Designed miniproteins, single chains, continued (2). Designs and how they scored, part 23

Each design is a single chain, and the fold is of that chain. pLDDT is the mean over its residues in the fold that is shown.

## One batch from the design tools (miniprotein)

Design m4772
Fold by ESMFold2-Fast:
Structure m4772 (fold): chain A 83 residues (1-83)
Amino acid sequence: SEFLELLKELVDILVDHTARKKGYSQEEVEEAKKKAHELVDELVSKHSKEELAEAARLQVDAVKPLLSPEDQKRLEELVKKLE
């Protein structure tokens, strides 16, 4: 679903940010994204869209100040698509 793909894009942005800070290899980035996507699939199976959208908004608000201006803009645009 579109909502599922947007949540996976959100976790990809967070993984990429962490990878840049930690100096992850490409293999480590791919493994982290795979695990994050598996977690998103599990959460979507157990929770409503409304609950996950609220949680995503809170997560974005919490992490946004830690991100670059470019990544902040990407998160803001992605949150608008979740509506």
Scores: mean pLDDT 79

Design m4773
Fold by ESMFold2-Fast:
Structure m4773 (fold): chain A 75 residues (1-75)
Amino acid sequence: ATEELDKKALETLEEDLELLDKMLESGEISKEEALEMLDKMLESLERLKPFVSDETYEELKQKILEKKEELEKLP
């Protein structure tokens, strides 16, 4: 059963995305640096893929890609 790992993966990603938003809003990181962090999150997700459900993997991937698209639309 991967239920515990799935839940922790989702919780960790939400926390990482919230931190990214706070750092971007405060000016601690640039849009370019934020996009690099999201790319690193995608790389980490590929390593996590064997340990989580396919459904959770797709959800995590979608959340990261959605955030990346939001950032790319910012001026």
Scores: mean pLDDT 82

Design m4774
Fold by ESMFold2-Fast:
Structure m4774 (fold): chain A 70 residues (1-70)
Amino acid sequence: MRLPEEVLEGFLLKHLDVPSEEDARRAARQLAPLDFETIAGLLSTPLGLPKEEVLRLLQEVAENPEAYRP
């Protein structure tokens, strides 16, 4: 399953202390074509969470993407 760039941007802005909205947007664009397991692995260290916990959060976002849209 894949998330839209806008939803990933919202997720990053909510859960990661990014320097700017532009940085979150750039990261979302790079992550959008990747699968959830790859995204969870890449975000594990920045979020300070185990990969399994990040994967769970991504699944929750996929079930309610409207909560993360602008």
Scores: mean pLDDT 77

Design m4775
Fold by ESMFold2-Fast:
Structure m4775 (fold): chain A 80 residues (1-80)
Amino acid sequence: DAAVEATAASLETTVEDIEKIVDSLSPREAAALLPQVQTLLDRVKEAGAKAKDPEVKERVEETARRLQAIIARLQEKIAE
C-alpha cells in the first residue's frame, strides 16, 4: 500500500531528526519530548499493523526499535 509506505518513510525521517538531537537535550527538554516520541511509536505500531508488504513491515519494525532506543535514552536523561 503506497499510503503505508509513504507513512513509513515520513516516520523514518522524523526518527533520524530526533536521533540527531537526543544526546544534546537537557533533562527538561527530554521530559518534554518523551510524550511526543511515545505518540510517534504508537503511530509506527499502527503503520506496522496496516502494512502487508514484508519489506514495509521490516522498515516499520526497525523504526519502532529505533524509537524504543530513543525512549530509553530520554528516560535515562530524565533520571540523571
Scores: mean pLDDT 81

Design m4776
Fold by ESMFold2-Fast:
Structure m4776 (fold): chain A 87 residues (1-87)
Amino acid sequence: SLEEKRKAVEETLEELTEELRALDWSGPPAPPILDRVLENLTGNAKKLEIPEELIEEFVEAFRRAATEGPLSVVLEVLERLSEAFSK
């Protein structure tokens, strides 16, 4: 069901958030695996009708963190997405 898919995405976001908190973002570029996860999460978020503005913020923050931005921005957006799934 859609609710089951939502829970699966929530669990993935929680796991990703924990993983990102442990990651050192000092080395450019970000690991390729993060791009893959981003692509999958974005697709799933759209299917679950997550607000488009949050999806766009997530994508932009993730891309920025890979080259320029602080990890905290990515984590903040991921936390907001996780909260949006929970409602």
Scores: mean pLDDT 64

Design m4777
Fold by ESMFold2-Fast:
Formats: sequence, structure tokens, C-alpha cells
Structure m4777 (fold): chain A 63 residues (1-63)
Amino acid sequence: SPLREQLSDFIRQLETLGKSGLVSKDEVQEMIEHTVRLLRRRGVDDSLIEYFEREGQKVIEKL
């Protein structure tokens, strides 16, 4: 889906920013949590939110 591709792109950007040192691990975690809250408020499918949270946690574990 277009939204799934956008969320995948966002995760890649967060990993790049975190690895570059431009943002801290805690700031990446905050951005992921804020995005999850937004997706839930907008009624996005739980399966897509779970996908995003899982991919986000993988990024956090790499930082």
C-alpha cells in the first residue's frame, strides 16, 4: 500500500539520522512513538501499525 511504503521510507530515514548522530536514540524512539499514536488516532489498520512498531524497534536495537 502507498502508506506502507511511506512508513518504510520513514523508518529508513530514522535509521540514517540515528546512525549519523544527528538525532539521539531517545529522539528516534520518541518519533516512532508519536507516529504510532498518530496512526492509531487516524484509524490506520492495526496490522500496519504493528508492522511500523516492529520495524521501528529494529532500528532502535541497531542504535
Scores: mean pLDDT 87

Design m4778
Fold by ESMFold2-Fast:
Structure m4778 (fold): chain A 69 residues (1-69)
Amino acid sequence: SNLADAQALSDASKPAAVEALRAMGGPPRTDEERGAKNTAIAKAAHDAAVAFERRQLEELLGRPVPPPP
């Protein structure tokens, strides 16, 4: 179902977001630092979700899928 697919995407992206957060130093001390950290976490989660979707398509098709434009 669409809900199960959304949950699978979320579960795939969570580890990437956690790793990005762990790679950053201590808590942000300014709004600029907070924004930069939030952007990095969001990008890591997004990249992981895209990679997960491509792997799912490759499994279904049995062949490699090019990255989206």
Scores: mean pLDDT 71

Design m4779
Fold by ESMFold2-Fast:
Structure m4779 (fold): chain A 70 residues (1-70)
Amino acid sequence: AKEEALAWLEKVASERLTPEQRELAIEYVKAVFDKDWEKAEELYEKMRKESPEALRLAEQAVAFYIGLEG
């Protein structure tokens, strides 16, 4: 579920990312869950340029959610 994916991301991001990078990753995942594609695209491009690791963890959280719901 969405809550489980976000909880996983918060836990791993707290150990591996800065607070700012963690916030970007979480906001991106929330935007994807809300189908806010404009916001998701903006956050994706920002993370791709500034924090590839944050983007990788965010993509894993989305994949985890899809695995639970699919």
Scores: mean pLDDT 81

Design m4780
Fold by ESMFold2-Fast:
Structure m4780 (fold): chain A 91 residues (1-91)
Amino acid sequence: MIVKSDAEIEAQKAKLLAELEAAAKAGEIPSKEELEKKKKVAELLAEIQRALVNKDWETVIELLKEMLKVLNQEHLIPQAEKEVEEYKKEL
């Protein structure tokens, strides 16, 4: 897996936010509410990457739960927790 510095994580977040703004301008995002939701997911992904680099598994799980709630995919929380445990075992 690629270990990213904080600067690389921030750069990736900025790129994702710029791509979301471009998609909204192109009419690919149907509402302002959906755009804000996608932006929050991009921010949560950056925080998850920082927690993964620090091997802070508790924070990774908490941030994944928050992201899945934002996406209305709370039913995937048990699967996400299992995937984090499997990833933890591989290290």
Scores: mean pLDDT 75

Design m4781
Fold by ESMFold2-Fast:
Structure m4781 (fold): chain A 80 residues (1-80)
Amino acid sequence: SPLDRIIELVREKRYDEALEILRTIDLRTQPLAKLLRLTSIAAVNEARGLLELLKERDLYYPLLTLVKIFQPDEKFLILD
């Protein structure tokens, strides 16, 4: 799965490479569980560029809301 590779790159702090792959993916076709994992790992790792792309695609707020419900004690980077 391309999202699994992006998650690995974010964990490795390779944010620019993760962002390049993410830009090529139709996010609306991806499984919700994988989008939630991506949103969580990006927010925890302060991967601003990936979160801004999710916001540009109108996915950031819905995904962040769900991530907060499932991981309430985790500290996330929140975009204004």
Scores: mean pLDDT 82

Design m4782
Fold by ESMFold2-Fast:
Order: structure tokens, then sequence, then C-alpha cells
Structure m4782 (fold): chain A 96 residues (1-96)
């Protein structure tokens, strides 16, 4: 199991986070957890060996100015996670 963590500050009270996890054509189970302002959302997906990327979408409520922490846990090593959020910058993190 490998883990990557991203953090960003939201200016919005409704946060939609799309997380693209690059697995490099490895079959993997990916779990993404996003937390902010005491709220937590979790999504799990499976990457197929024929796929280089798996996408997961999470939504949660946050206070404007709160830090959103996104944790990606993968059964495959050397994955890269990119978080795309509505109205906020893109964030990227990699696991070992």
Amino acid sequence: TSTATLSFTTTKSKVAVAVEVTTGNQAATVTVTASASGNTATATGNALATQSTVGLLLTLDAEPGATVTVTVTSSAANVTATALQNGEPTQTASSS
C-alpha cells in the first residue's frame, strides 16, 4: 500500500474535487479521502491493467478559507495523484 497527500485552501463553501490517479497500466485499488472543516468524503475505485489513469469525484461542504486535505491510498506503488477543483488551482502528489 502506498499513500500520497495533497492540500489546498478553498475559497468555496461547496467543494467538488476530481482526483485523477495515474497507475501506469497497473491493476490497483485506489481509495481517496477528502477532509475539510470536520467533514470527510471517501471514494474507492479500481484501476484495470489496461488503464493508465482512474478518476474519482468527491464533494463536501467546507468553510471558505479552510484547508482541504486529500489522501490517496493505492495498492500499487509509484502512483501520481492530481486534484482538480472547481474554481481552485490544480494540486499534484506522488506516492512511493
Scores: mean pLDDT 74

Design m4783
Fold by ESMFold2-Fast:
Structure m4783 (fold): chain A 70 residues (1-70)
Amino acid sequence: SVEELKELALRFRKLVEEIRKNGTPEQIAEVEKIVKELDEKLQNATSYDEALEAVREAIKRLEEILEKAK
């Protein structure tokens, strides 16, 4: 549903904000790259499923950045 996509988008935003606040300059640069790549994928998405997959993959990449910070 559209609500599921909104929930994932909110989770993505919260992870981005956390890394921007607490991350190293290198981690912040990686986050900005992920944000840009996700924006491009969403602009080119032709289906809801493509958009959903793009957000899920972006979240996974952000979670990997946080894991490396431990």
Scores: mean pLDDT 82

Design m4784
Fold by ESMFold2-Fast:
Parts: structure tokens; C-alpha cells; sequence
Structure m4784 (fold): chain A 64 residues (1-64)
């Protein structure tokens, strides 16, 4: 389910990014249902210049 992928993504973000940045992205992921939160987190990551890092974390999470 999408919720399982969101939890895996949160773990990867917390592992790879500084705590403050990771928690901001995790808060965006929790801002709505999984599909809404994922879009919000991706937009925030792109705005911060972290789009590639977010995509890498998502790929790692989805393969786990």
C-alpha cells in the first residue's frame, strides 16, 4: 500500500539528510493522505534543491 512506501521513504530521508531537513520533509509527507503528502514533500525537496536526493531516497525505499 502507499502508506508502507511513505514509511520506508521517511526512514530513508531520516537516514540520508540532516535531522531538521528530514523532519521538514516528513512533516510534508504527513500533511495529507499518502498521495497528497508525497506530492507536497517532493515539491518542498525541489524548492530546496534536494529533488535528486528525494528521488534517490524514494527509489531506495521502494526497492526495500
Amino acid sequence: MAAERVEALKAELRKTLPADVAEALVAALDSGPPHVGSAAAYDLAEEQGLGEAFEAAARAAYES
Scores: mean pLDDT 77

Design m4785
Fold by ESMFold2-Fast:
Structure m4785 (fold): chain A 107 residues (1-107)
Amino acid sequence: SEAEQIAREFVDKIREILDEAYKKIEEHYKKGNFEEMRKVFNEALEKIDEIIQEYIEKVKPTPEQLKKIGDVFHEFRIKASEALEKKDVEKFREIMEQAYEELRKLV
């Protein structure tokens, strides 16, 4: 259905943003550029917010669905920020993949 296609495109766009951010974070980690890792993450979060707004405008999800999506991204932000502060790039990847799977279940 059209709704299922929009949902897949939403998840795929989030994945593309996060995969690109992870590559840049890993490169900065290898170079010891820890401040740049945080900058890349913040830029990825801004892009994700734009994609979420686009999804909301197209699909007009229920208040319950919006809350569930918001909860996934809120949890992701907290856990991913902690991993970056600890300079744990492998843990950051695990958190990213977990958020991805949770998002896929909701849409």
Scores: mean pLDDT 85

Design m4786
Fold by ESMFold2-Fast:
Parts: C-alpha cells; structure tokens; sequence
Structure m4786 (fold): chain A 86 residues (1-86)
C-alpha cells in the first residue's frame, strides 16, 4: 500500500470538507463540473448521469442531499489529484 498517496487523499478529503462547510453550493457546482467533464472524456452518457443525480437529490432528505453533494466534491477532488500525479 502506498502510504504517502493515502495520506494525500486523507488531507485532500479534509480540505474538501472544510471548503464544503464554508461554501456548500460553490463546492458542489465546481465538483460537478469537474466530474461531468471527466465522464464526457471517457465517452460516458453525461445526460443520463445528470438525470440520475437530479432524481437522487430530489428524493433525498436534507442530510442525504448534503452527503451526496459532498460526495461529488470529494470525487472531483480525487479526479484532479489523480491527473496531477499522472
């Protein structure tokens, strides 16, 4: 196991949590844009993903909705880190 990569992921997760707490809507919007761009680059159906995400957010209670949005922000941050590390 690469302990240094795991530590960078844990640090990144903490930084994403802090930014999301300060600006939940901005963090979610930026994260979603990054994730959708990555999915499009891989030839995945972005429209189906957006529809599924919208349905999930609409069906979720406030706590679940916040968790989904934070999950998107963390996933986007992980995608950026992976690209930067090559």
Amino acid sequence: MNAEIVAEFQKLAAEVDERFAADPEGSFAEGLEILLAALKEQGLDVAEFEAALAEALAAADPAERAAIRLGIAKTAAAIKLKKELE
Scores: mean pLDDT 78

Design m4787
Fold by ESMFold2-Fast:
Structure m4787 (fold): chain A 70 residues (1-70)
Amino acid sequence: MELSEEEKKKIEKLRKLEEEYNENKDVKIFAEMVLLRIELFKLDEETIERYITALKKLGAPEEVIEEVRK
C-alpha cells in the first residue's frame, strides 16, 4: 500500500484532530477524524458502521452520519 504526500498530510491532520478532541471533547472534531479515516483508508462497511455507532453515541448530527455513510 502506497502513502502519497497528500495521505501523509491527512494522517498528520488526523493526529492533530485527535489532540484537539482530547482537549475539547467536541463531537464535531471526532466526526472530522472519522471522515478523514474513511477517505484515507477506504474502510470496509463493517468498520464504517462501527464509527457511525460511535458518532451516534457521541451525539453527532444526522448530516455527519449521512456523509460517513456515503
Scores: mean pLDDT 74

Design m4788
Fold by ESMFold2-Fast:
Structure m4788 (fold): chain A 109 residues (1-109)
Amino acid sequence: MALLSEDIEENVELAKKYAKKGERVLIISDDKEKAEKLKKALEKEGFDVEVLTPEEYLKLPLGYQPQLILIDKEALENPEVIRKLAQDTLSDTVFLDPELEEKVKAARA
């Protein structure tokens, strides 16, 4: 789980490091243009990519476990998104951003 970078190539390199070809990468962002551009770049590398707004993510059932979640920093301003991430994260979940880790772990209490 990582914060979405404004650099498309940084997100692609991150996905290559933490996911394999054919595995699911979830993008959570209200920036549709940015998310679709990143989706195309990741699909070119062979990833299965899903793009959701924060509201669409909140409608997913609990236990949805993509290999990598890339989340827009603005989405973390929604406490319900943080609560759902806390419920969906397993003990083997790796956090790549300390700010994201702190917010999600605090919501588990």
Scores: mean pLDDT 79

Design m4789
Fold by ESMFold2-Fast:
Structure m4789 (fold): chain A 99 residues (1-99)
Amino acid sequence: AEVVLVLTGLSEEEAEMFARIAARRGARAALLRTENPTLVIDGLTEEEALLLANIAKRMGAKAAVLVNGKLVYSYGGLTHEEALALYERVTTDPNAIRY
């Protein structure tokens, strides 16, 4: 299954830490460093994505988990449309840092 985790509202340092954790698990991460840093992680299991989403939630972030393009988890008011828009923006932006 295609599993995507979208995180926003972390600091740049926190987002970098999550990206490195995901990379060590064999996932691909892309971080767009703007005034609202956005991290997209592809290739986690659903269980790993939910675990990271819940950790990010406790750190004050917004989180969305998409499985095969379907929103299965949301925290902080990220809608399905917003999660897809953030995914598209981060994955197509040449300034995004890839892990």
Scores: mean pLDDT 87

Design m4790
Fold by ESMFold2-Fast:
Structure m4790 (fold): chain A 90 residues (1-90)
Amino acid sequence: DIDSLKAVAVKLTEALIAIARAAGLDDAAARLEAALADIKTAKNAQELLAAVERALAIAREIERETGSLEVGILTGLLGIVLGVLKLTNV
């Protein structure tokens, strides 16, 4: 269901923001915070999908920049959320 996917996307994005801030990637963290606001305010599956796509793109940038295994895992999990949204049209 959309509320469960939204809750998971929120938690994954919050974790990515915390890691980005800890790594000194403040610009990337601010961009993720904007995507997080869009995830939280998404009213339907299409809005949630678009917000998660933006968060995933930023997460992949952070992963490339840091080489962090933790960021890689969180990015992968966010990619699974996006995959479910695309395949189920939730």
Scores: mean pLDDT 86

Design m4791
Fold by ESMFold2-Fast:
Structure m4791 (fold): chain A 65 residues (1-65)
Amino acid sequence: SEEARIAGAVLRAVGEALEAGASIRIEGDTVIVTTPDDPEKYALGRRIAEELGRILGGRARVIRE
């Protein structure tokens, strides 16, 4: 189903973010990814946030700690 496809994509993106040491929260229609104070992890978190925003049809933000 479309719901299963979306869920699978979300779970993969969330797994990648968590492995990079990031945390994820959702506020309304916005996915917020908080990354460690590391330029490479920030860049990865930004890409993941953009992907999640596209998948969910909402906004995405990334914050560097």
Scores: mean pLDDT 77

Design m4792
Fold by ESMFold2-Fast:
Structure m4792 (fold): chain A 85 residues (1-85)
Amino acid sequence: YRVTITVVMASREQAEQTALAMLTKLAEMGLKADVTLEGNRLTITFVSKDQETAQRAKDELVEIAKRIGAERIEVSPIEEAPAPE
């Protein structure tokens, strides 16, 4: 299962801080993530083997973004990820 979250912060520094906090949380949950930073916008994509873990991780990342002061948060629907080759 794949989730993509796009967050817009007030500054690049806040976007970098948010990305680091999110990556740390996903690592604690045993999840790998890709992050892209463009100015004050960050996009994070992660994959989980089960939908419940994906949903919980999504909710926790949204909470982190809100606590840091995100101006905009966009979350994709949870998608089925292709099996790793």
Scores: mean pLDDT 78

Design m4793
Fold by ESMFold2-Fast:
Structure m4793 (fold): chain A 63 residues (1-63)
Amino acid sequence: GPHAAERAALRLYLEGRISPEQAGALARALVELGLDASPRALAEASGVSIETAREAIRLAREL
């Protein structure tokens, strides 16, 4: 959905896994690169770990 990226980033932030700055960068990167982007590319664009990027893609697909 149109807010899936923001909702995924917000959930990871609320779980204490990323900073507010990382949440903003992750939401923007998910919108820019899309859900078919590699976890590595998303991690490099947002500053989160590859594991966190993979979880963000999973969450965004479910939201």
Scores: mean pLDDT 85

Design m4794
Fold by ESMFold2-Fast:
Structure m4794 (fold): chain A 94 residues (1-94)
Amino acid sequence: SKKEEIEKLYKEFLEALKKNDPQGVLENLRKIKELTEGDEELRKYLAEILKPNFHDILVQLRKVFDKIKDPEERKEFLELVQYLGKIYLEYAEK
C-alpha cells in the first residue's frame, strides 16, 4: 500500500530529525514528495500524519537546516519544507 510507504518514510524522516541528520531528512522528504506529488489522496493522508506534530517538526527542521552548508542542498531543503507546509495548510488546517 502507498499509505504504508508514506508511514515508513515518515518514520524514517522523524528518526533523521531526532539524529539531526541533514542527508536522512533530505532523502526521506524527496521520497515523500515524489510519492505524494501526483496523488491527492496520499497528500491528504500525509497531512493527517503531520497534523499532531507539525509544530515540533518545524522547530527540528530549523535545527537540521542550520547544519547544511551546501547552497544547492539548502535550496532543496527549503523547497521540501515549503511542500510540507503547503500540504499541511491545504488539507490539515480544514
Scores: mean pLDDT 87

Design m4795
Fold by ESMFold2-Fast:
Structure m4795 (fold): chain A 81 residues (1-81)
Amino acid sequence: EGIEYLEKLLKEAEKKKEEALKYNPSEEAKKLNDEGIKIIQDLLNSLKTGKHDEVLGARKARELLEEGLKLVEEGVKIAKE
């Protein structure tokens, strides 16, 4: 379920990037979206490969996910300005 949830969030982040493209976004806005998506994708890959096998890993994973989502949202905001 955790992996499925992250896959859903990754799809939503990709859709937010697609929405931002309608506003002809700057290179800066595109980079923020790409960085956010990359963080979510790297987190998903790490969980799928089992390389984060610590109780502390779940908390760090949440923090990274929040950071990735924030970058995607900032990219969309800048694109709409």
Scores: mean pLDDT 68

Design m4796
Fold by ESMFold2-Fast:
Structure m4796 (fold): chain A 64 residues (1-64)
Amino acid sequence: SEEDLKKGLEKAKELEPKVKKYLKSLGAEDARLFPVDGETVVVIYKKDGKIYQKELTWEEVEKI
């Protein structure tokens, strides 16, 4: 829903710096969070010249 998307965008804004820092420590760059719904988010990042996409729950991202 529109409300779920808005909440997802707000969570992404708050958590993206933490996720970027974590992935950068693992050699990844340009990490971005794309909200899907109230449960799921897609994380896209670059590592060793390749693009990776991973679907996670918001709970998993908050535990990083």
Scores: mean pLDDT 82

Design m4797
Fold by ESMFold2-Fast:
Structure m4797 (fold): chain A 85 residues (1-85)
Amino acid sequence: TFTVKLKRNETKEITFTVPEAGKYRITAKNLKGGIAVITFPNGESMVVEEGEERQIVLELEAGEHTITVTAEAGDATVEITIKKL
């Protein structure tokens, strides 16, 4: 699990390592503030407002993957959880 704190219009990248290829659930939760835009390793983006949770299930290859988080309409605190299925 990763927690990222962002200021308005800030973008942060979360790089994580997948040890084994397979299905992974990625959950993005906006804990506090504004609107967050989450871009998943497959290039899909989801908008997560304060208190909302979005999730995606992806087939990931072993190795490094990146999630991009951008804060819009104010500062945001976002929690990203990655779970192997």
Scores: mean pLDDT 82

Design m4798
Fold by ESMFold2-Fast:
Structure m4798 (fold): chain A 80 residues (1-80)
Amino acid sequence: MKAKAADVLTPEQMALAEEVVASAASGEVSGGFFVNRLLELDPDISPADLVAMWHTLDRDGDGVISRAEFEEVRAEFLAA
């Protein structure tokens, strides 16, 4: 994908993603953990926003967000 994180995510969505990643004891976030934790933090989140956040954070498409992947996305977001 050629889109930068800042083109897809709002600052509020980036903050939610940081809380989800910080909540994972292993430093890795599965799709199920991501959905459940995001809905706990923002129960009114749209399916479209949730999907956009997941695809932006899951950089290698392996179905897991690592802390390293999150830091790459955050660096792109802050640079844009």
Scores: mean pLDDT 73

Design m4799
Fold by ESMFold2-Fast:
Structure m4799 (fold): chain A 82 residues (1-82)
Amino acid sequence: VVDELIAALHDPDPEVRLEAARKIGELGPSAVKALPALIEMVETDPDPEVREAAREAIKNIVDSAPDKEKLLQEILKLISEK
């Protein structure tokens, strides 16, 4: 299910991307594998609503995770690879 939602984050339709980001956020820490795609979306998506939904999804995943430090380290690695 998460893989399908991650694919939907690359959809040409901003409504599809928006809904996928929200659904990923609802999954919480079980959707940690979507973090790279969500981070890319926050940085590159042309739609401000989609970027906001991606930020909210990242927050929901990180805030509900038992090991926030590990997730933050993974996020930092992704940013440093830019």
Scores: mean pLDDT 75

Design m4800
Fold by ESMFold2-Fast:
Structure m4800 (fold): chain A 73 residues (1-73)
Amino acid sequence: GPIEEAERLILEAEELAAKSTDKELKLRAEVLVGVALITLGVGKVTKDKELEERAVELAREALRLAEEALAAS
């Protein structure tokens, strides 16, 4: 479901961002990982499926930025 998908994408984004040496892109990726984590946490606590799905979208964007950060490293 969306919770498991978001958690997987967040972990992948965190790992790639951690391996990046580009300071600006790394920070942008890490900030978006944080936003995805907060959104997922609120969605889980409130049982809001729209927030859980929003966390998936944010996590995918975080992964994209983390991949860009690693490519720029």
Scores: mean pLDDT 87

Design m4801
Fold by ESMFold2-Fast:
Structure m4801 (fold): chain A 97 residues (1-97)
Amino acid sequence: SLEEKLKVLEEIRKILLEGMEKVDATSDPAEQAKILAETARKVYELAEKAGLTDVSEIARRLMEAAEKGDLKTAYRLAVALSILLVGEQIELELEKK
């Protein structure tokens, strides 16, 4: 349902925010990569279950980049994911009559 998709988007946004706060709390690139990979995995699992295909695809790419230690690509994908989540929420809210 629309309400269920909105709740999942709110949960995903919270996971991404908390993950980024943990990344900012460490100066170790290896730890940053681990946090980003774990954050992306959680986002991917929730997005897949909710049928949020675009969100799940970018989360998968973020996870792959983070697992390879490619922090530059991982950060770019995290920003893109954040923007996509805002857009998805706006679209779902506009579907409400």
Scores: mean pLDDT 86

Design m4802
Fold by ESMFold2-Fast:
Structure m4802 (fold): chain A 102 residues (1-102)
Amino acid sequence: MLERYEELVKRIAELVKKLKGSSEEVNRILQEAILRGEPISVLEERLRKNTPPEDEELVKELVRLYAELKKILAEYYASLAPEEREEIERQRAEALAKEEAR
């Protein structure tokens, strides 16, 4: 499971680097979508608004990879004990608090 997750993350990063539009903005959108668990349709709309028409095929592939990533993350989280989920949520809350303090 982790190996497939790492492969998908690497493929997403490679596709983002190939974009003719703003790779920084697309990376930001993807990070927010992953953190918030955004619906695939919402991510697709945001990516299309922030990329030129030339990137349409790359955007479609990014949306497909995000869908696979979301499934793997959902399966991983479902397999965790409540105590492990609480620890992850605690670390996430600390990370968000640090961003607010900056």
Scores: mean pLDDT 74

Design m4803
Fold by ESMFold2-Fast:
Structure m4803 (fold): chain A 90 residues (1-90)
Amino acid sequence: TEHAEEGVRLAREGARLARRGDVEGAARLLHEAGVRLGEGLASRGDITRAVGAKLRGIGLELDALLSGDGELAAELAERLAREAERAAAE
């Protein structure tokens, strides 16, 4: 799905920004990746997973911002990318 594939791209870019020390940029992309993954899941009628994906994106954004830790933000982004990759493969 186009939306789930976009979620993968955004999450991977978030991991790259986090490793460069751009935690705020990474946090924004974690939010956007969760939104795109949620849109893809909602388009399939999987509303429960769609809500979960959007809320996860917000939670990971907040975790990255509150920690200020680029390594943690990169790990969170990689986790979200794997979730989006699984959804895109369905």
Scores: mean pLDDT 85

Design m4804
Fold by ESMFold2-Fast:
Structure m4804 (fold): chain A 99 residues (1-99)
Amino acid sequence: GLHVREIRAVARGTVATVTIETSGGLAEASQLALAAERAAAKVPGVTKVTASASGNIGVVQVETEPGKAEEAARAAAEGAAKQALEMGGSVGPVTIEVE
């Protein structure tokens, strides 16, 4: 079964970066990153979202208007966690850091 080992989100200024580590491979990492991207894109004040995956790690970078990076980081992390559960998986620690 799939398990998400960690979702770590960092909001700094107008940029949020979300890193998703999974027990799966590139396909699972890609699906989780795309889910995070879709969730972040729905947040008012988000100006750009890019999703990528390499090996078992998905990364989403979100560019926002001032004051929106934490909300975007949280939405992206929640989107990834929800997708993991919909895939029949489990979710480990989810952390959000604001700098």
Scores: mean pLDDT 89

Design m4805
Fold by ESMFold2-Fast:
Structure m4805 (fold): chain A 80 residues (1-80)
Amino acid sequence: SKEELEKEYKFLEKQLRSIDETIAQLEDNIARLQALAKANPDKAAEYQTLIDNHQATLDRLKARKAELEKKYEEVKKKIE
């Protein structure tokens, strides 16, 4: 029904907003860790491990965002 599609659309919009906020926070964290690695070469390997782990998480979140964006566009077309 149109009501179910509208609910799904609003839910996807909320999910996209949430994932964008998480991506932004994670990108800021990676940038901070990169700065710390440069400032503390004795701990560079430790920071690099954290950066690599956060980058893997970021890559997964960006892939999930792409899937959500496809669903959002599909639902939008059905409501219009």
Scores: mean pLDDT 88

Design m4806
Fold by ESMFold2-Fast:
Structure m4806 (fold): chain A 86 residues (1-86)
Amino acid sequence: MTELTLELKKSEADPNKVTITTTVKNLTGPAVISFSVDDQPAVSTKEATKDGDTFVLNLTLDKDAKITATMYTPEGTTVLEKTFTI
């Protein structure tokens, strides 16, 4: 089955900055990955075309927030969530 990872890294220089890293594994068909903050509409959308595709986003947040990565594949939808703390 297609797998998704979600990793958050806080900036050492700026506590409001976060680096989001997402990797797709075992890709069997095209996948679309949407990134959202809290319950808001997607702030970024990426298309995965190759097994092992990795996407990096840099965000500036003014408060603690829930980061959601949603992957849409022909097999179904995968949702991963992580909380960022300032």
Scores: mean pLDDT 81

